# Designed miniproteins, single chains, continued (5), part 106

Each design is a single chain, and the fold is of that chain. pLDDT is the mean over its residues in the fold that is shown.

## One batch from the design tools (miniprotein)

Design m19682
Fold by ESMFold2-Fast:
Structure m19682 (fold): chain A 97 residues (1-97)
Amino acid sequence: VETVKELLEEILELAREKASPEVYERVEEEARRLREALERLAAGDKSAIEEAREALLALIRAAEPVKDVELTSKLTALAITLIGEIFDYEKLGKPMR
């Protein structure tokens, strides 16, 4: 989960630098929503899995207008990492990393 939090922080920093204020506001909102869902998952609330997936997709969509390669790369890394951790948690019964 630490890696996901670090990626979210880096994504927000890049969006602050490269996005318009309007786009940054949307990215920040969806990142906050994702962080809240991840905190509930870490606390054992499995109902937050779907909310985390929805927030991740909304974050990617909100960042689309930025058209920055580094931001897209970090969003891709976040998606791969989060989907993998959710899979391990749901299907293998492993605690989130």
Scores: mean pLDDT 77

Design m19683
Fold by ESMFold2-Fast:
Structure m19683 (fold): chain A 92 residues (1-92)
Amino acid sequence: MRARVRALQDELAARHADLIARAVEAEAAGNLEEARRLAREFARRAVEWLSERADDPAARALALAYEAGLADLEGDHEKARELMEEALKLLA
């Protein structure tokens, strides 16, 4: 499972390298609001791509983890916790 999750993360990072670079640049410039906006955009795109691979438990787990990140960024910390716990169950 761990190696499959890493492979999916590597593919997502490669597909969205420009978006990730822009987020890092915004954070380095002290523009935390822009960095968070770009992080949300990446997470939404990741969830969409992973949802097309729902037959893969690693893809489902990773999608839940990104959804948890989105919920946390929106201030819904309880939903973020529940989504992350569900993701961890799929990885066990």
Scores: mean pLDDT 83

Design m19684
Fold by ESMFold2-Fast:
Structure m19684 (fold): chain A 65 residues (1-65)
Amino acid sequence: SMEEEAREIVKEAIGEAAPKSKDLEELEKLVLQLLLRRYPDQVDLLLGQLPAEIKAYEEGKLKIE
């Protein structure tokens, strides 16, 4: 899915460029804001699936890099 692929690419690219936790979180937030501005319709669909992935990550079952 484009939504999942785009999210993974962003996470990996930022993770490689800035492995520091705080910097990585700020970069992810900035990129998400850019995506919301450019492709609000696509991000709306992606946001619908995020809660499940975030919950799995918090439970330690997934390591979202």
Scores: mean pLDDT 55

Design m19685
Fold by ESMFold2-Fast:
Structure m19685 (fold): chain A 84 residues (1-84)
Amino acid sequence: MEEEKRKKKEEEKKKKIEISDEGIETLEKVKNGELEPSVENQKKVSEIIKKATEGEALKNQPLTYEKAMELAKKPKEKVKEEEK
């Protein structure tokens, strides 16, 4: 139950860095070719990649869907230092 209180504070931080499971799943589906790319989905994917790479643009990036997805899950390790 104490863990749930901490999770709520983490969700508030997520508001600044919007990395939701929905976004990650969308990015993974696009990579697998399961989800058809649409203007709305393209926007979501680009926004996730952008946040994962700290303002990277979706054009000709060295970062691919695989790397972007990994960064979206790993950024918590970097933020952990600031959690002190």
Scores: mean pLDDT 51

Design m19686
Fold by ESMFold2-Fast:
Structure m19686 (fold): chain A 79 residues (1-79)
Amino acid sequence: MYRLKGELGELLKKVLGKDKATWNELVDALGEYLKKNNAMSSDGLTINLKGTELGKALGVDEVTVEELLQAVKSHSEKV
């Protein structure tokens, strides 16, 4: 199980409805957030975060999938 921390963690906690999740649950919640905001590119490699709470939390309009997953992992603590 992972606990979410920081501004990114608080945002994903709102999506999950809980403060602890498995890595798979975190990735699934992130995917649902991106789908709801129509943020994923057709190639699944680039994420457009312009105008989203996630983009505001990261201070960017666009990130790669790898950059976003690394950010989530860095704001997560194994419990």
Scores: mean pLDDT 75

Design m19687
Fold by ESMFold2-Fast:
Structure m19687 (fold): chain A 66 residues (1-66)
Amino acid sequence: MASEEVIEKAKKLLLEIIGRVREEAEGQSLEEQLETLEKILEEELSKQSEEVQEVAKELLEEVSSQ
């Protein structure tokens, strides 16, 4: 299991990414906003440690679950 520090970093990263997506794709269609989200997620996650990437993906899947 990831440490609390890694979880905190992943949460902050996801919030920053979401904020950036909203600013860059504000006024665009939902599909375009999702494309922007995927692009920014891939770019930012690739810069992070593997542990942060894993936790961030888990958090996104939890939020995306119906």
Scores: mean pLDDT 75

Design m19688
Fold by ESMFold2-Fast:
Structure m19688 (fold): chain A 65 residues (1-65)
Amino acid sequence: IGYDVARTYADRLIRGLPPDLSAELRARVDAAEAANPYDAGAIIDTVEDFTRENADRLAASEPAV
């Protein structure tokens, strides 16, 4: 998977979340990009890790998919 596709996926997910969750996920993705520039896997792993850690909050917020 390409970096552009991973970044687009993360951005769309971030935009679909409530403001609080959106800000938290965005901060995590930004940190992952800073640590691993242009690494599509790092972005995807960061999103997966965030959703796993915040599963209850995400379920309650019904993310727009």
Scores: mean pLDDT 75

Design m19689
Fold by ESMFold2-Fast:
Parts: structure tokens; sequence; C-alpha cells
Structure m19689 (fold): chain A 89 residues (1-89)
């Protein structure tokens, strides 16, 4: 498991949470990011998709303007989502 990939993902999700053009919704097992369709917001979601794809314990899906990062149902995947949620407090 790449500690560097997880740190990069956390940093990018924090940037998205501070971006007014991106809506961030959180659960104990998932994080959903919705862009308003601006080029800057879409580029940030693309970077988040790339970072999350390097973490095997989470699944990342893009559906139009929405990006979802979900735990694979493992304890390790849930721990990753938990650490991202803690960073967004």
Amino acid sequence: MSEEAEKKLIDLVKEAAENPDIKVERTVTSITLTSDGTEEAEKLLDEIYEAASKIPEVEVKRDGLTLTITSTGTAAGTAVISRINQALV
C-alpha cells in the first residue's frame, strides 16, 4: 500500500473541499465529489481519480460531474475513508 498515494489523495480532497465549485459529501464508507462543470473543478476531479486509482483498498468511479470514492468493504478500505474524513474536519 502506497502511503504517498494516500497522502496525495487526502491533499487533493482537501483542495476540493475548499473549492466553491465542488460539493463534497461524506459517509463512513464513501466520499462523493460533485463538480459544477467548470474546467478547473473537472481537472481537480481528474487528479483525484488518478490518485485514488493507485489505492487498491478503495474503488473510484466517475459518472459525469460526480466522482465517488468508496471502501472496497475491507477494514483497510474503511480506514482510508476514515483518514480522509478526519482531514476534512
Scores: mean pLDDT 82

Design m19690
Fold by ESMFold2-Fast:
Structure m19690 (fold): chain A 70 residues (1-70)
Amino acid sequence: PKFEDIDVTGTYTRNSATTATLTTEYGTGEATIDAEAKTISGKTSVGYFEGTLQDLGATGTVTGTLRVEV
């Protein structure tokens, strides 16, 4: 299998202190938040996302890399 890393910007909505729903143009999924590191990671409908939080609000923007199997 080939994997592609795609730079994406998306949004998140927090479900708890450590979980959020991540939404990107490539898909939506449940993600884990590390508030101390300001990082977010999780599986979307199309691949695995790893990124950085811009803000630690209930909602916000994220930037990172989506790893998709092609």
Scores: mean pLDDT 77

Design m19691
Fold by ESMFold2-Fast:
Structure m19691 (fold): chain A 110 residues (1-110)
Amino acid sequence: SPYEEILERLDEIEEELDKLEEELKENPEKVDELLEKLEELLDKVREILDKIKEIGPNPEVLEKLERVLEKLLDLARKILKIAKDKESILRAIGLILRIAGLLIELERLK
C-alpha cells in the first residue's frame, strides 16, 4: 500500500528526529551538522507531502505528517536558541519558515 510506505517513511524520519534531539542535548557545538541533517529530513518530508497530494490525502497519514512537522519545528526552534553565528541563525530561521509553509499546505489538505 502506498499509504503504508508513507507511514513507514514518516516513522523513520521521526526516529531520526529523536536521535537529533539527543545529539543536540549532548553536543550543542555540532549546530552545523544538526542543521544539515534537519535540512535533509525536511527535504524528505517535502517529497512525502508531494506524494500525499498525488495519491490523495488520508487522515492517518496527515495526522502522522503533522506530528513529524511539529517535531521538526520544535527542534529547529531549539537550534535557533543556541546558534551563535549569523549563518547558523539564518539557516535555522529558514528551516522554521519552510516548516511553517508545509504546515499551511497540510492544513489545506484537511
Scores: mean pLDDT 90

Design m19692
Fold by ESMFold2-Fast:
Structure m19692 (fold): chain A 82 residues (1-82)
Amino acid sequence: RERVEEGLKQAEELIKQARDALAKGDYRTASILLTAAHLILVGVREEMRLLGLDDPELQARIDKLEAEVHALSREGDAAAAK
């Protein structure tokens, strides 16, 4: 479980940095950070599956972060395209 929690903390920090980058108009940095966050969340979800973790709180947290990554990624893509 400690690996899952660490991954979630890393994803949260990357999403925070991506929001800051988007606010500054740094869409390239935001895209890189959001991609990294997405890959970490994929890894966390797979780790939970392999460990047989059926934790509604962790699952809800992952779902929330994944939705946030997707929303910010679309925002950044739209802004970068101009």
Scores: mean pLDDT 79

Design m19693
Fold by ESMFold2-Fast:
Structure m19693 (fold): chain A 57 residues (1-57)
Amino acid sequence: SKKEEVENYAAKLAKEKGIEQAARDAIDYGVNVLGLPRDEAAVAAGKGIQKAEDEAA
């Protein structure tokens, strides 16, 4: 799903570029590329970042 694409993208970016950049880039991807509402893109990005943090701990 589009939300899973944002989650996966956010998780990847969090590992590569850090949390702050990952949040911005993943939300922009979800809104501008996938056409998600900004609130849904933000939730999906947050879930992806949380997964990356949990895997790094």
Scores: mean pLDDT 82

Design m19694
Fold by ESMFold2-Fast:
Structure m19694 (fold): chain A 106 residues (1-106)
Amino acid sequence: LSEEEIQRIKEVAETYKDKSIKELLFELARKFLEMRGIKNPSDEEIISLAIIFYTAIKKKVEEGYDPLEIALEFYRFLRKLFPDVPEEEIIEMAAIVYYIAEKLKE
């Protein structure tokens, strides 16, 4: 990962300061389900995945991982799982994870 990609993740995360963690988790879950080819994800599917993401991020923060490290691992995971998805979309999802992890560390 380049310094430019890291800076873009941080810049995008700054745009989320007016959003709640709940709203960002639902957005993250919806985007992930859509990328997996799930047409019209239900509210129940979105909520279930949002809880999974929240639990995973919280656990990593509690284990002492830096928010940026958590976001970069998620970025690498998504790039490997979805090689055909535009990098900017993956950066947006990584930025959501970074923002949530930063708030959970506080």
Scores: mean pLDDT 85

Design m19695
Fold by ESMFold2-Fast:
Structure m19695 (fold): chain A 98 residues (1-98)
Amino acid sequence: DEELRQQEEEKRRREQIEADYNIALLRMINWELVNTPDLDQQLKLLDKMREIIKNLPPSSRPEAIAILEETLRKLREKNASPEVIREVEELLREVREA
């Protein structure tokens, strides 16, 4: 029983490391997305963000939401393509409803 508790703690620690890594990747992709002028590149980066978010544990969803809200705000400030803004809005809605 005590060994089972230690195994659960090890698993939780590894899951947290993976979640932290995926959140760092989301921040990197967010930076690239906001700073690229190319529509095709922006859409590809959004597809990557969607894949990463799908694999995040529920505990990391609030941070993913915060990153997407920042992405949306910065894209609007830069007058990004309406298509990109719509895709981010839909991604944000999907994550909030999950």
Scores: mean pLDDT 83

Design m19696
Fold by ESMFold2-Fast:
Structure m19696 (fold): chain A 102 residues (1-102)
Amino acid sequence: MYVPTGDLLEDAKALIDAHREGDKESYEVMKNALIKYIIDNSPLLFESDRENIEAFIDTHLDDPKATAESLTVDINIIINSPTAQFLVQGAKIMVERGLLKP
């Protein structure tokens, strides 16, 4: 079972590996760790945004070419974005409309 390290790239690698291996338990643990990292490091995202952040992560993993490096870049963009709430809300809308597989 993968465990959070607190290092964004290492935790992103563990999430991608758990997703590819079909390890749902490790996937949920690592996803929750990344959501916490995003909330703790973003001045504009809070616990109330959790479902939107989760949809953002799940949306990224719908791309079969997704890498830990690309996820790390996207997370850093969200954390540093003045429009972070709109970016994660957009991902949630795409998932809810079935445009992207959960």
Scores: mean pLDDT 78

Design m19697
Fold by ESMFold2-Fast:
Structure m19697 (fold): chain A 58 residues (1-58)
Amino acid sequence: SDAELTARATEILSTGDFSDLAELVREGLSANHLKEAAKTVGASQSVLDSLLKIAGLD
């Protein structure tokens, strides 16, 4: 679900462990989920932009 994907993205951002990022994208993670997660953890726009590129969502 959207809530589960956003929660998992938030966990990844808070821990700094991006090993599961590609799997989340396969499960339906979108740019909006990453944007919501970034807001929750207080990530900067430059960090969000880098993550969108890594995830292939830019």
Scores: mean pLDDT 80

Design m19698
Fold by ESMFold2-Fast:
Structure m19698 (fold): chain A 113 residues (1-113)
Amino acid sequence: MREEILKILDEMIKIANELKQLLKPLGVESDVNRIIELLNKAKELVEQGTPEAYREVLELLREIFSLLVEIGKKVEENRDKLTPEQREKIDELMKKFYELLSKAAELVQELLD
């Protein structure tokens, strides 16, 4: 379980770095960097393996979700600044990131139950 969560968080960091490059024209680099920082903190807490640490991970994942929603709004508002190929890749990566975020939250919650 812990190793599965860590693998999901690593995949999320990889996707966030890809999104950072693709979203550069939209000026959301600071928001993406914050997501990466929060994901690295979540990894450290998962490695601690205490119920208190897992509760903190859930709070970090909620903050990541809020930042993701904000980035999504800026992408939608600025779709005309992106090529069709860039839009397609961003939409795919955002969808995958959301699915991984939901799975990470589910698995962390299972460790508290």
Scores: mean pLDDT 88

Design m19699
Fold by ESMFold2-Fast:
Structure m19699 (fold): chain A 74 residues (1-74)
Amino acid sequence: SRMKELEISIKYHDVYMQLVDLLRNQDWAGLAALLAEYDLPLPDPSEPLSKQQQQIRGGINLKAQEEIEKLRNE
């Protein structure tokens, strides 16, 4: 349903914002824990923070799409 798709989008946007805050605050333990909770890969620590943020956004977008597609097939 449209409402459930919106709820999924809001959920993953909230997770993304939390991950960005953890990344910016250099809370590496919190970042790793939250990424693991959502089956998201850790960003490459050798990359600049802007690239790490882009990697996290990409992961979040894929997880949101997977969950929405799963919902549409039910």
Scores: mean pLDDT 84

Design m19700
Fold by ESMFold2-Fast:
Structure m19700 (fold): chain A 88 residues (1-88)
Amino acid sequence: VDEKLEEIRRLSAQAALSIIAGDMKSYKEYLALADKKADELKKEYPEETSRVNQEISRNVSLHLLAATAADPSLPGHEEARAQVEEFA
Protein backbone atom coordinates (compact mmCIF):
# COMPACT_ATOMS: atom_id res chain seq x y z
CA VAL A 1 0.00 0.00 0.00
CA ASP A 2 2.69 2.54 1.01
CA GLU A 3 4.76 1.85 -2.13
CA LYS A 4 1.67 2.39 -4.31
CA LEU A 5 0.80 5.61 -2.45
CA GLU A 6 4.38 6.80 -3.03
CA GLU A 7 3.99 6.06 -6.77
CA ILE A 8 0.76 8.10 -6.86
CA ARG A 9 2.65 10.91 -5.07
CA ARG A 10 5.47 10.80 -7.65
CA LEU A 11 2.98 10.94 -10.55
CA SER A 12 1.26 13.91 -8.87
CA ALA A 13 4.63 15.68 -8.49
CA GLN A 14 5.36 15.11 -12.19
CA ALA A 15 1.93 16.55 -13.04
CA ALA A 16 2.68 19.65 -10.92
CA LEU A 17 6.07 20.13 -12.62
CA SER A 18 4.34 19.80 -16.02
CA ILE A 19 1.95 22.64 -15.07
CA ILE A 20 4.91 24.84 -14.09
CA ALA A 21 6.65 24.00 -17.40
CA GLY A 22 3.45 24.88 -19.32
CA ASP A 23 3.15 21.28 -20.58
CA MET A 24 -0.59 20.67 -20.25
CA LYS A 25 -0.43 17.45 -22.30
CA SER A 26 2.01 15.80 -19.85
CA TYR A 27 -0.02 17.19 -16.93
CA LYS A 28 -3.19 15.47 -18.18
CA GLU A 29 -1.33 12.20 -18.82
CA TYR A 30 0.26 12.11 -15.34
CA LEU A 31 -3.06 13.12 -13.72
CA ALA A 32 -4.90 10.30 -15.54
CA LEU A 33 -2.25 7.74 -14.48
CA ALA A 34 -2.40 8.90 -10.84
CA ASP A 35 -6.23 8.73 -10.84
CA LYS A 36 -6.18 5.23 -12.37
CA LYS A 37 -3.70 3.94 -9.78
CA ALA A 38 -5.72 5.52 -6.95
CA ASP A 39 -8.93 3.85 -8.17
CA GLU A 40 -7.17 0.48 -8.51
CA LEU A 41 -5.73 0.80 -4.99
CA LYS A 42 -9.17 1.61 -3.51
CA LYS A 43 -10.67 -1.45 -5.25
CA GLU A 44 -7.84 -3.72 -4.05
CA TYR A 45 -7.82 -2.30 -0.48
CA PRO A 46 -11.28 -0.84 0.31
CA GLU A 47 -10.26 -0.38 3.97
CA GLU A 48 -7.58 2.11 2.81
CA THR A 49 -10.11 4.30 0.91
CA SER A 50 -9.83 7.15 3.46
CA ARG A 51 -6.01 7.23 3.18
CA VAL A 52 -6.12 7.12 -0.63
CA ASN A 53 -8.71 9.95 -0.66
CA GLN A 54 -6.45 12.03 1.63
CA GLU A 55 -3.60 11.59 -0.87
CA ILE A 56 -5.92 12.63 -3.74
CA SER A 57 -6.90 15.78 -1.77
CA ARG A 58 -3.21 16.58 -1.26
CA ASN A 59 -2.61 16.10 -5.00
CA VAL A 60 -5.46 18.50 -5.87
CA SER A 61 -4.00 21.14 -3.51
CA LEU A 62 -0.53 20.68 -5.06
CA HIS A 63 -1.92 21.08 -8.59
CA LEU A 64 -3.82 24.25 -7.65
CA LEU A 65 -0.60 25.67 -6.17
CA ALA A 66 1.33 24.65 -9.30
CA ALA A 67 -1.22 26.40 -11.54
CA THR A 68 -0.83 29.61 -9.49
CA ALA A 69 2.98 29.21 -9.53
CA ALA A 70 2.92 28.81 -13.35
CA ASP A 71 0.99 32.06 -13.96
CA PRO A 72 2.96 35.22 -12.98
CA SER A 73 -0.18 37.36 -13.49
CA LEU A 74 -2.01 35.65 -10.60
CA PRO A 75 -1.85 37.03 -7.01
CA GLY A 76 0.28 34.82 -4.78
CA HIS A 77 2.42 33.52 -7.66
CA GLU A 78 5.76 33.87 -5.78
CA GLU A 79 4.37 32.21 -2.62
CA ALA A 80 2.78 29.37 -4.62
CA ARG A 81 6.08 28.72 -6.42
CA ALA A 82 7.91 28.37 -3.08
CA GLN A 83 5.23 25.99 -1.75
CA VAL A 84 5.33 23.78 -4.87
CA GLU A 85 9.12 23.43 -4.46
CA GLU A 86 8.50 22.28 -0.85
CA PHE A 87 6.06 19.55 -1.99
CA ALA A 88 7.91 18.44 -5.14
Scores: mean pLDDT 73

Design m19701
Fold by ESMFold2-Fast:
Structure m19701 (fold): chain A 93 residues (1-93)
Amino acid sequence: HMLTREEFERWLLEHADQVTLEDLKKYFSDEEIEKALEVIDKFWKEKYPNKLLSELTDEELREIRAEVEKALGKPLTDEQFRLLLAYARIHPR
C-alpha cells in the first residue's frame, strides 16, 4: 500500500502534534528509531533541503520510505512510516 501525499497531509492535520516518542516505541526499538530518524533527516536535508514536508510528492515520499526500509532491513507499514515522518518533522535533527 502506497502512502499518498494527500493521505499524509490529512493524517498530519489530525495527529502530528500528538505524535510522541512512546508512539514510536510501540513499533520500533530505540536503535531502530534513532537509525530511521537519522536516515530521514539526512535524506531530507541532502535531497530536499528547501522543501517543507507538505511539499513532498508521492514519489519523494516513496524514496524516503525505501531508504528507511533499507536502513532498518525490514518493510514498514503505512502507519509506522507516518509516525516516523511526523516525529522527524516535529523534532528535526
Scores: mean pLDDT 72

Design m19702
Fold by ESMFold2-Fast:
Structure m19702 (fold): chain A 58 residues (1-58)
Amino acid sequence: MEELEDERIDRAVALVKRGTPLSLEEIAEAVGFDSVEEFEKRIKERYGKTLEELRAEA
C-alpha cells in the first residue's frame, strides 16, 4: 500500500494512543514531517482535534 500523508498522520495518532513518551516534535519527525506546525494542522484537518487532545483521550 502506498503510504500517503494521511497514513503517516494515522501512524502518529496510533503512537499517541499507545502511550508513547515522545514529544509532539519527536512524533512529527518519526513519521516524516519536517514541520511541527504543518503536522499539527494536518492532524486537526483530519481528526478535528490537536495531537495533545488525542493524547488526553488515550
Scores: mean pLDDT 76

Design m19703
Fold by ESMFold2-Fast:
Structure m19703 (fold): chain A 79 residues (1-79)
Amino acid sequence: SAEGTRLSEELRELSKQVGGRTGEYLRKASEYARQGKYELAAEYLEKAAEILEAQGKLVLARSLRALSERFRELAEEQK
């Protein structure tokens, strides 16, 4: 979908700003979202959010969890 494509590009840009394992998970989420694999994209966003929560970056973590929920909605729309 156009929304899935837009969200995957936003995640790709964010992954360039965020290094390490968090950046790797955001890159994987972007790649899966681009492929229309929204359930897997949501899973990797949740993994990234968990790392950010452990680092005290709660605002960004909550944003990623909200995006994960949106990808799960897109996955349901595919059924």
Scores: mean pLDDT 85

Design m19704
Fold by ESMFold2-Fast:
Structure m19704 (fold): chain A 80 residues (1-80)
Amino acid sequence: MSEEVRELLIEAASLEFRAFSALRYDAPKEELREIVERLREIIRRFEEILAKEKNPSQKKLLQQEIDDLKGLIEELEERI
């Protein structure tokens, strides 16, 4: 795993925690929109890495992470 992928995974995990906390505490729609925007930026960066990845196992892991984050965005957008 590259340092860039590691840092993105940590940033994604932090945003996921923030998203679940915001949903639990019924955060304002503006905060949910900010979280969605940040998640979309992380997805874009993962997709750029995925496009350059040649290892099938790494592609599968990156795709799963992208899919998980997209699902979280859909859940957040239901509240907006």
Scores: mean pLDDT 83

Design m19705
Fold by ESMFold2-Fast:
Structure m19705 (fold): chain A 70 residues (1-70)
Amino acid sequence: SAALERARELAREAHRLAQAGEIPADLAKQIDGSVTRAVALAEQGREEEAEREVERAEKYLRQAKDALGL
């Protein structure tokens, strides 16, 4: 599903930033939580709800990247 593919991409990018120690722990936890929920919802066929969780994760990741000047 489109939501599942987007969730996986977000997870990879967030993982790279977290490995660099650049994401604050609380923000990394919020991104991980939203990605985890998006994957679970997509696997249940709840695509619209999965897309909402993906959008939430994207907002948190955007905040992290903006703070890093990326």
Scores: mean pLDDT 79

Design m19706
Fold by ESMFold2-Fast:
Structure m19706 (fold): chain A 119 residues (1-119)
Amino acid sequence: LSPSGERIVAFLRKLAELALEKEPTVEDIVKILEESGFTVVDVKVEGNTITVTAKDADGREITVTVKRLPDGSTLVSVEVDGQTLSLLVPRDNSPEARARLEAQLRAVEAALALLEAAA
């Protein structure tokens, strides 16, 4: 992964770990984005959906959508370079839920690596 790609994966990991334990707030999402090396450009809140647009130091723009689902799980989607990458984070801190989340994070990292290799 590029340094930019590593920032996206680091952001998703931190946000997913938080979402296993609680519903992320706008402040949580902004803080994790900034800690992961992004500058927040725009924030929209529509019902159960928070959408944040951010840029990293390399000028790469991402749009993050965080949606609370009726079962208490959180759907996190990142639009980057015309592609959408998604994680379904259950409201479950069990070893099995964490293992499934780790598998999703590895799949996102692999997809992002392929996207960067094709550019």
Scores: mean pLDDT 83

Design m19707
Fold by ESMFold2-Fast:
Structure m19707 (fold): chain A 85 residues (1-85)
Amino acid sequence: SKDALIAELTRQEDVYNQQSSRLQSTRNSKISQLTSLANKYAKISPQQAEKVRSLRRGYDSLLGLLRRGYDRKAEEYRAKRDALL
């Protein structure tokens, strides 16, 4: 039925929104951990601090890309649902 299809599309949107939210939490956590670690190393080894900052930029970029992928999927399912209203 149309109602069952709308419910399924809404469920898929919610799944991708939840995955995006979870990934954003992981991103925030990783960035905070690596920022703290870089600050600790900055006092002892500038070379190690820079390696950690490089790793932080890599994680930020990668997790940001993955989150945008989930956001696009959620938007796709929302658009499909809205087309049925």
Scores: mean pLDDT 88

Design m19708
Fold by ESMFold2-Fast:
Structure m19708 (fold): chain A 100 residues (1-100)
Amino acid sequence: MPDPRDVNAAMARMMASVLDDPRLRAVVDAAIATGDEQDIEAAIRMLMSAILLSQPNPTRDQIEQAVRLAREAVRLSRLPEVRRLARELEERGRRLLKEL
């Protein structure tokens, strides 16, 4: 069976490349370098949040899901860079919800 860590690392790298954000790519690479499954999962949740918030007209449900994913990324990760970007995404999502 494929190693879930290798699958998750490959998925995180692919998602970061789609977003074309060098900050996200650097943070994902740092998370993968730890070898810690929780840090890798946190990076994936952070990337999913960023993807949902990058939609041209995200729905309330998409924004609420993005906020939940960002919050989970902060909870799971011990990496300051992941926690910082995830907090920024959570704050952005919360602001969008207030504007709806």
Scores: mean pLDDT 80

Design m19709
Fold by ESMFold2-Fast:
Structure m19709 (fold): chain A 74 residues (1-74)
Amino acid sequence: KSKELIEEFLKLATKLNEAIYNGDIEEAKKYLKELEKTFKKLEETGDVSDDLIKSYKRLIENLKSMIKSVEERL
């Protein structure tokens, strides 16, 4: 249900942020894919508030931006 998906989403976001912090870009990309899958499932439940969905979408966009920023530092 949505509560379990929210917990999974937040856990994945934490792992993704840790991977970015440690410079593990391959791991970060792996967690990003799982995070996007979990987000799609959350959208499909229809019982999560629009504000919460917007917040999670913004979080994903911020994490994508951070990965891109690290990759651009050659």
Scores: mean pLDDT 82

Design m19710
Fold by ESMFold2-Fast:
Structure m19710 (fold): chain A 100 residues (1-100)
Amino acid sequence: SGLEKLKEEAKLGEKYAKPEISLEEALELGLEHLEEQTEKLLKKYGEEAELDLSALNEDQKLQAALSALKILIEENPDVDEKVYHAYGVLVVEATRKIEA
């Protein structure tokens, strides 16, 4: 099930999550990289769509930030360790929300 896969990802996330990185900092980092990734994608395909982050609710922001950090890590495995820590924090939070 999707929940089982997320629990495995949460265990990996806990390995990289650090107490010094808050959920707010992890979300901010993820959304910043989402904006950069979206700008690059829009330039490639003719800038026809604009992403309004203010229109996203808390759950949508969490999923968007998590997805953006996952893409960043997959494209750049040598990225700053803070990115891995932020990804871990977001994975743990996403897993908790699905169980609620």
Scores: mean pLDDT 70

Design m19711
Fold by ESMFold2-Fast:
Structure m19711 (fold): chain A 90 residues (1-90)
Amino acid sequence: SEIEKIVEEIKEALEELEAELKELGLGFTEEDLTRYFTTVEKLSPEQARLAARLVLRLKEALENGDVEEILEIIEEAKKELEELRRKKAE
């Protein structure tokens, strides 16, 4: 199913992120993820903190097998990205 594909893609993305964090001596915590997104991805502190929280929510939803929560987080992330695009146009 399409949902199963989305879940597997998110799982792979989180595994890749966890491996990259480990290479940098960082853990899978809000503080370390915020540092990663600020220093590696060059996000603003506000954006980095939001990204860190979204990633932690995705990891918890995957560990709990909560597919509805995973889909909700994706939709929230899409809305946040659209708002950021609007602010760039101002």
Scores: mean pLDDT 79

Design m19712
Fold by ESMFold2-Fast:
Structure m19712 (fold): chain A 83 residues (1-83)
Amino acid sequence: GPIPSTGEKSAEVAKELADEALKSSGSKAASLLTSASLLASESGDKEAQKYVLRAGKEWSERDPDPKVGEELSKSYERMLEKL
């Protein structure tokens, strides 16, 4: 049957996963941010998408490799400007 709208619920879960990612490190944080990004995108909620991208930027600033962290942070900034 047709899939009911889950946008609001997906947006809320995306924000929760983004918050959990910022409390985590390494591959776990990356996985949580990936899941949050997917759910925010699927929700169609621009505010949720911005929230996840801001969390991704914050996480990138904590990268043990400053060069990788800077490149990722700039990527998230560009994505935020397009929303």
Scores: mean pLDDT 77

Design m19713
Fold by ESMFold2-Fast:
Structure m19713 (fold): chain A 74 residues (1-74)
Amino acid sequence: SEEEIRQLARRLEFSDEMIEWVLKKHRQGLSIDQILQEIRDEYEAALAASPDMPVTESVLKTREKIAKIDELLG
């Protein structure tokens, strides 16, 4: 249900804007796993775009979000 998707997204610490984006994708027929994979791919791309950047708190938080998504995807 949309409520279950909202609860999952809140656990992943998504913003309200991001939650509405996820719901829009779900209404378009994407599975939650497909949506999470798209988000994961965007986070990985963001990390790859700055390979020479020192490990900052922002980088660590992004890696933690990827790890949480990986746990959900199996």
Scores: mean pLDDT 76

Design m19714
Fold by ESMFold2-Fast:
Structure m19714 (fold): chain A 70 residues (1-70)
Amino acid sequence: MYTGEQAELLGQLDAFLVERGYLPEATGVYDEAFREAVRRFQEDLGLPADGVVDDATIEAFRAELERRKA
């Protein structure tokens, strides 16, 4: 079960992946399409492309959010 923090981060990541064109739309379902979108995002950043939202993926996502604010 997702924690409140994990659910919020995954929701923000889902919206981010849609905005950047990795996902066609936000589904709220962390299925194979979401995992594939995460994998492609990881490939673009040179991270291990396993589709798992690990600490490195979260840090990279937060860095991209900071760039988006600028």
Scores: mean pLDDT 71

Design m19715
Fold by ESMFold2-Fast:
Structure m19715 (fold): chain A 55 residues (1-55)
Amino acid sequence: SSDAFQQQVLAIQQEIDQRLAQLTAGKSPEEQLQVRLELRDEFLRRLDAIVDEQA
């Protein structure tokens, strides 16, 4: 259902946001960008998994 999907997406987004804050603390802008790209890739992979589970 769309409601369950939205809840799962929000949970993943909150987890990623928390990890982003922790992993970028005290780092250079270049290091922060690397972390952001890695977490973006993870976010997309986890979204794909949820879509596959609902199919």
Scores: mean pLDDT 82

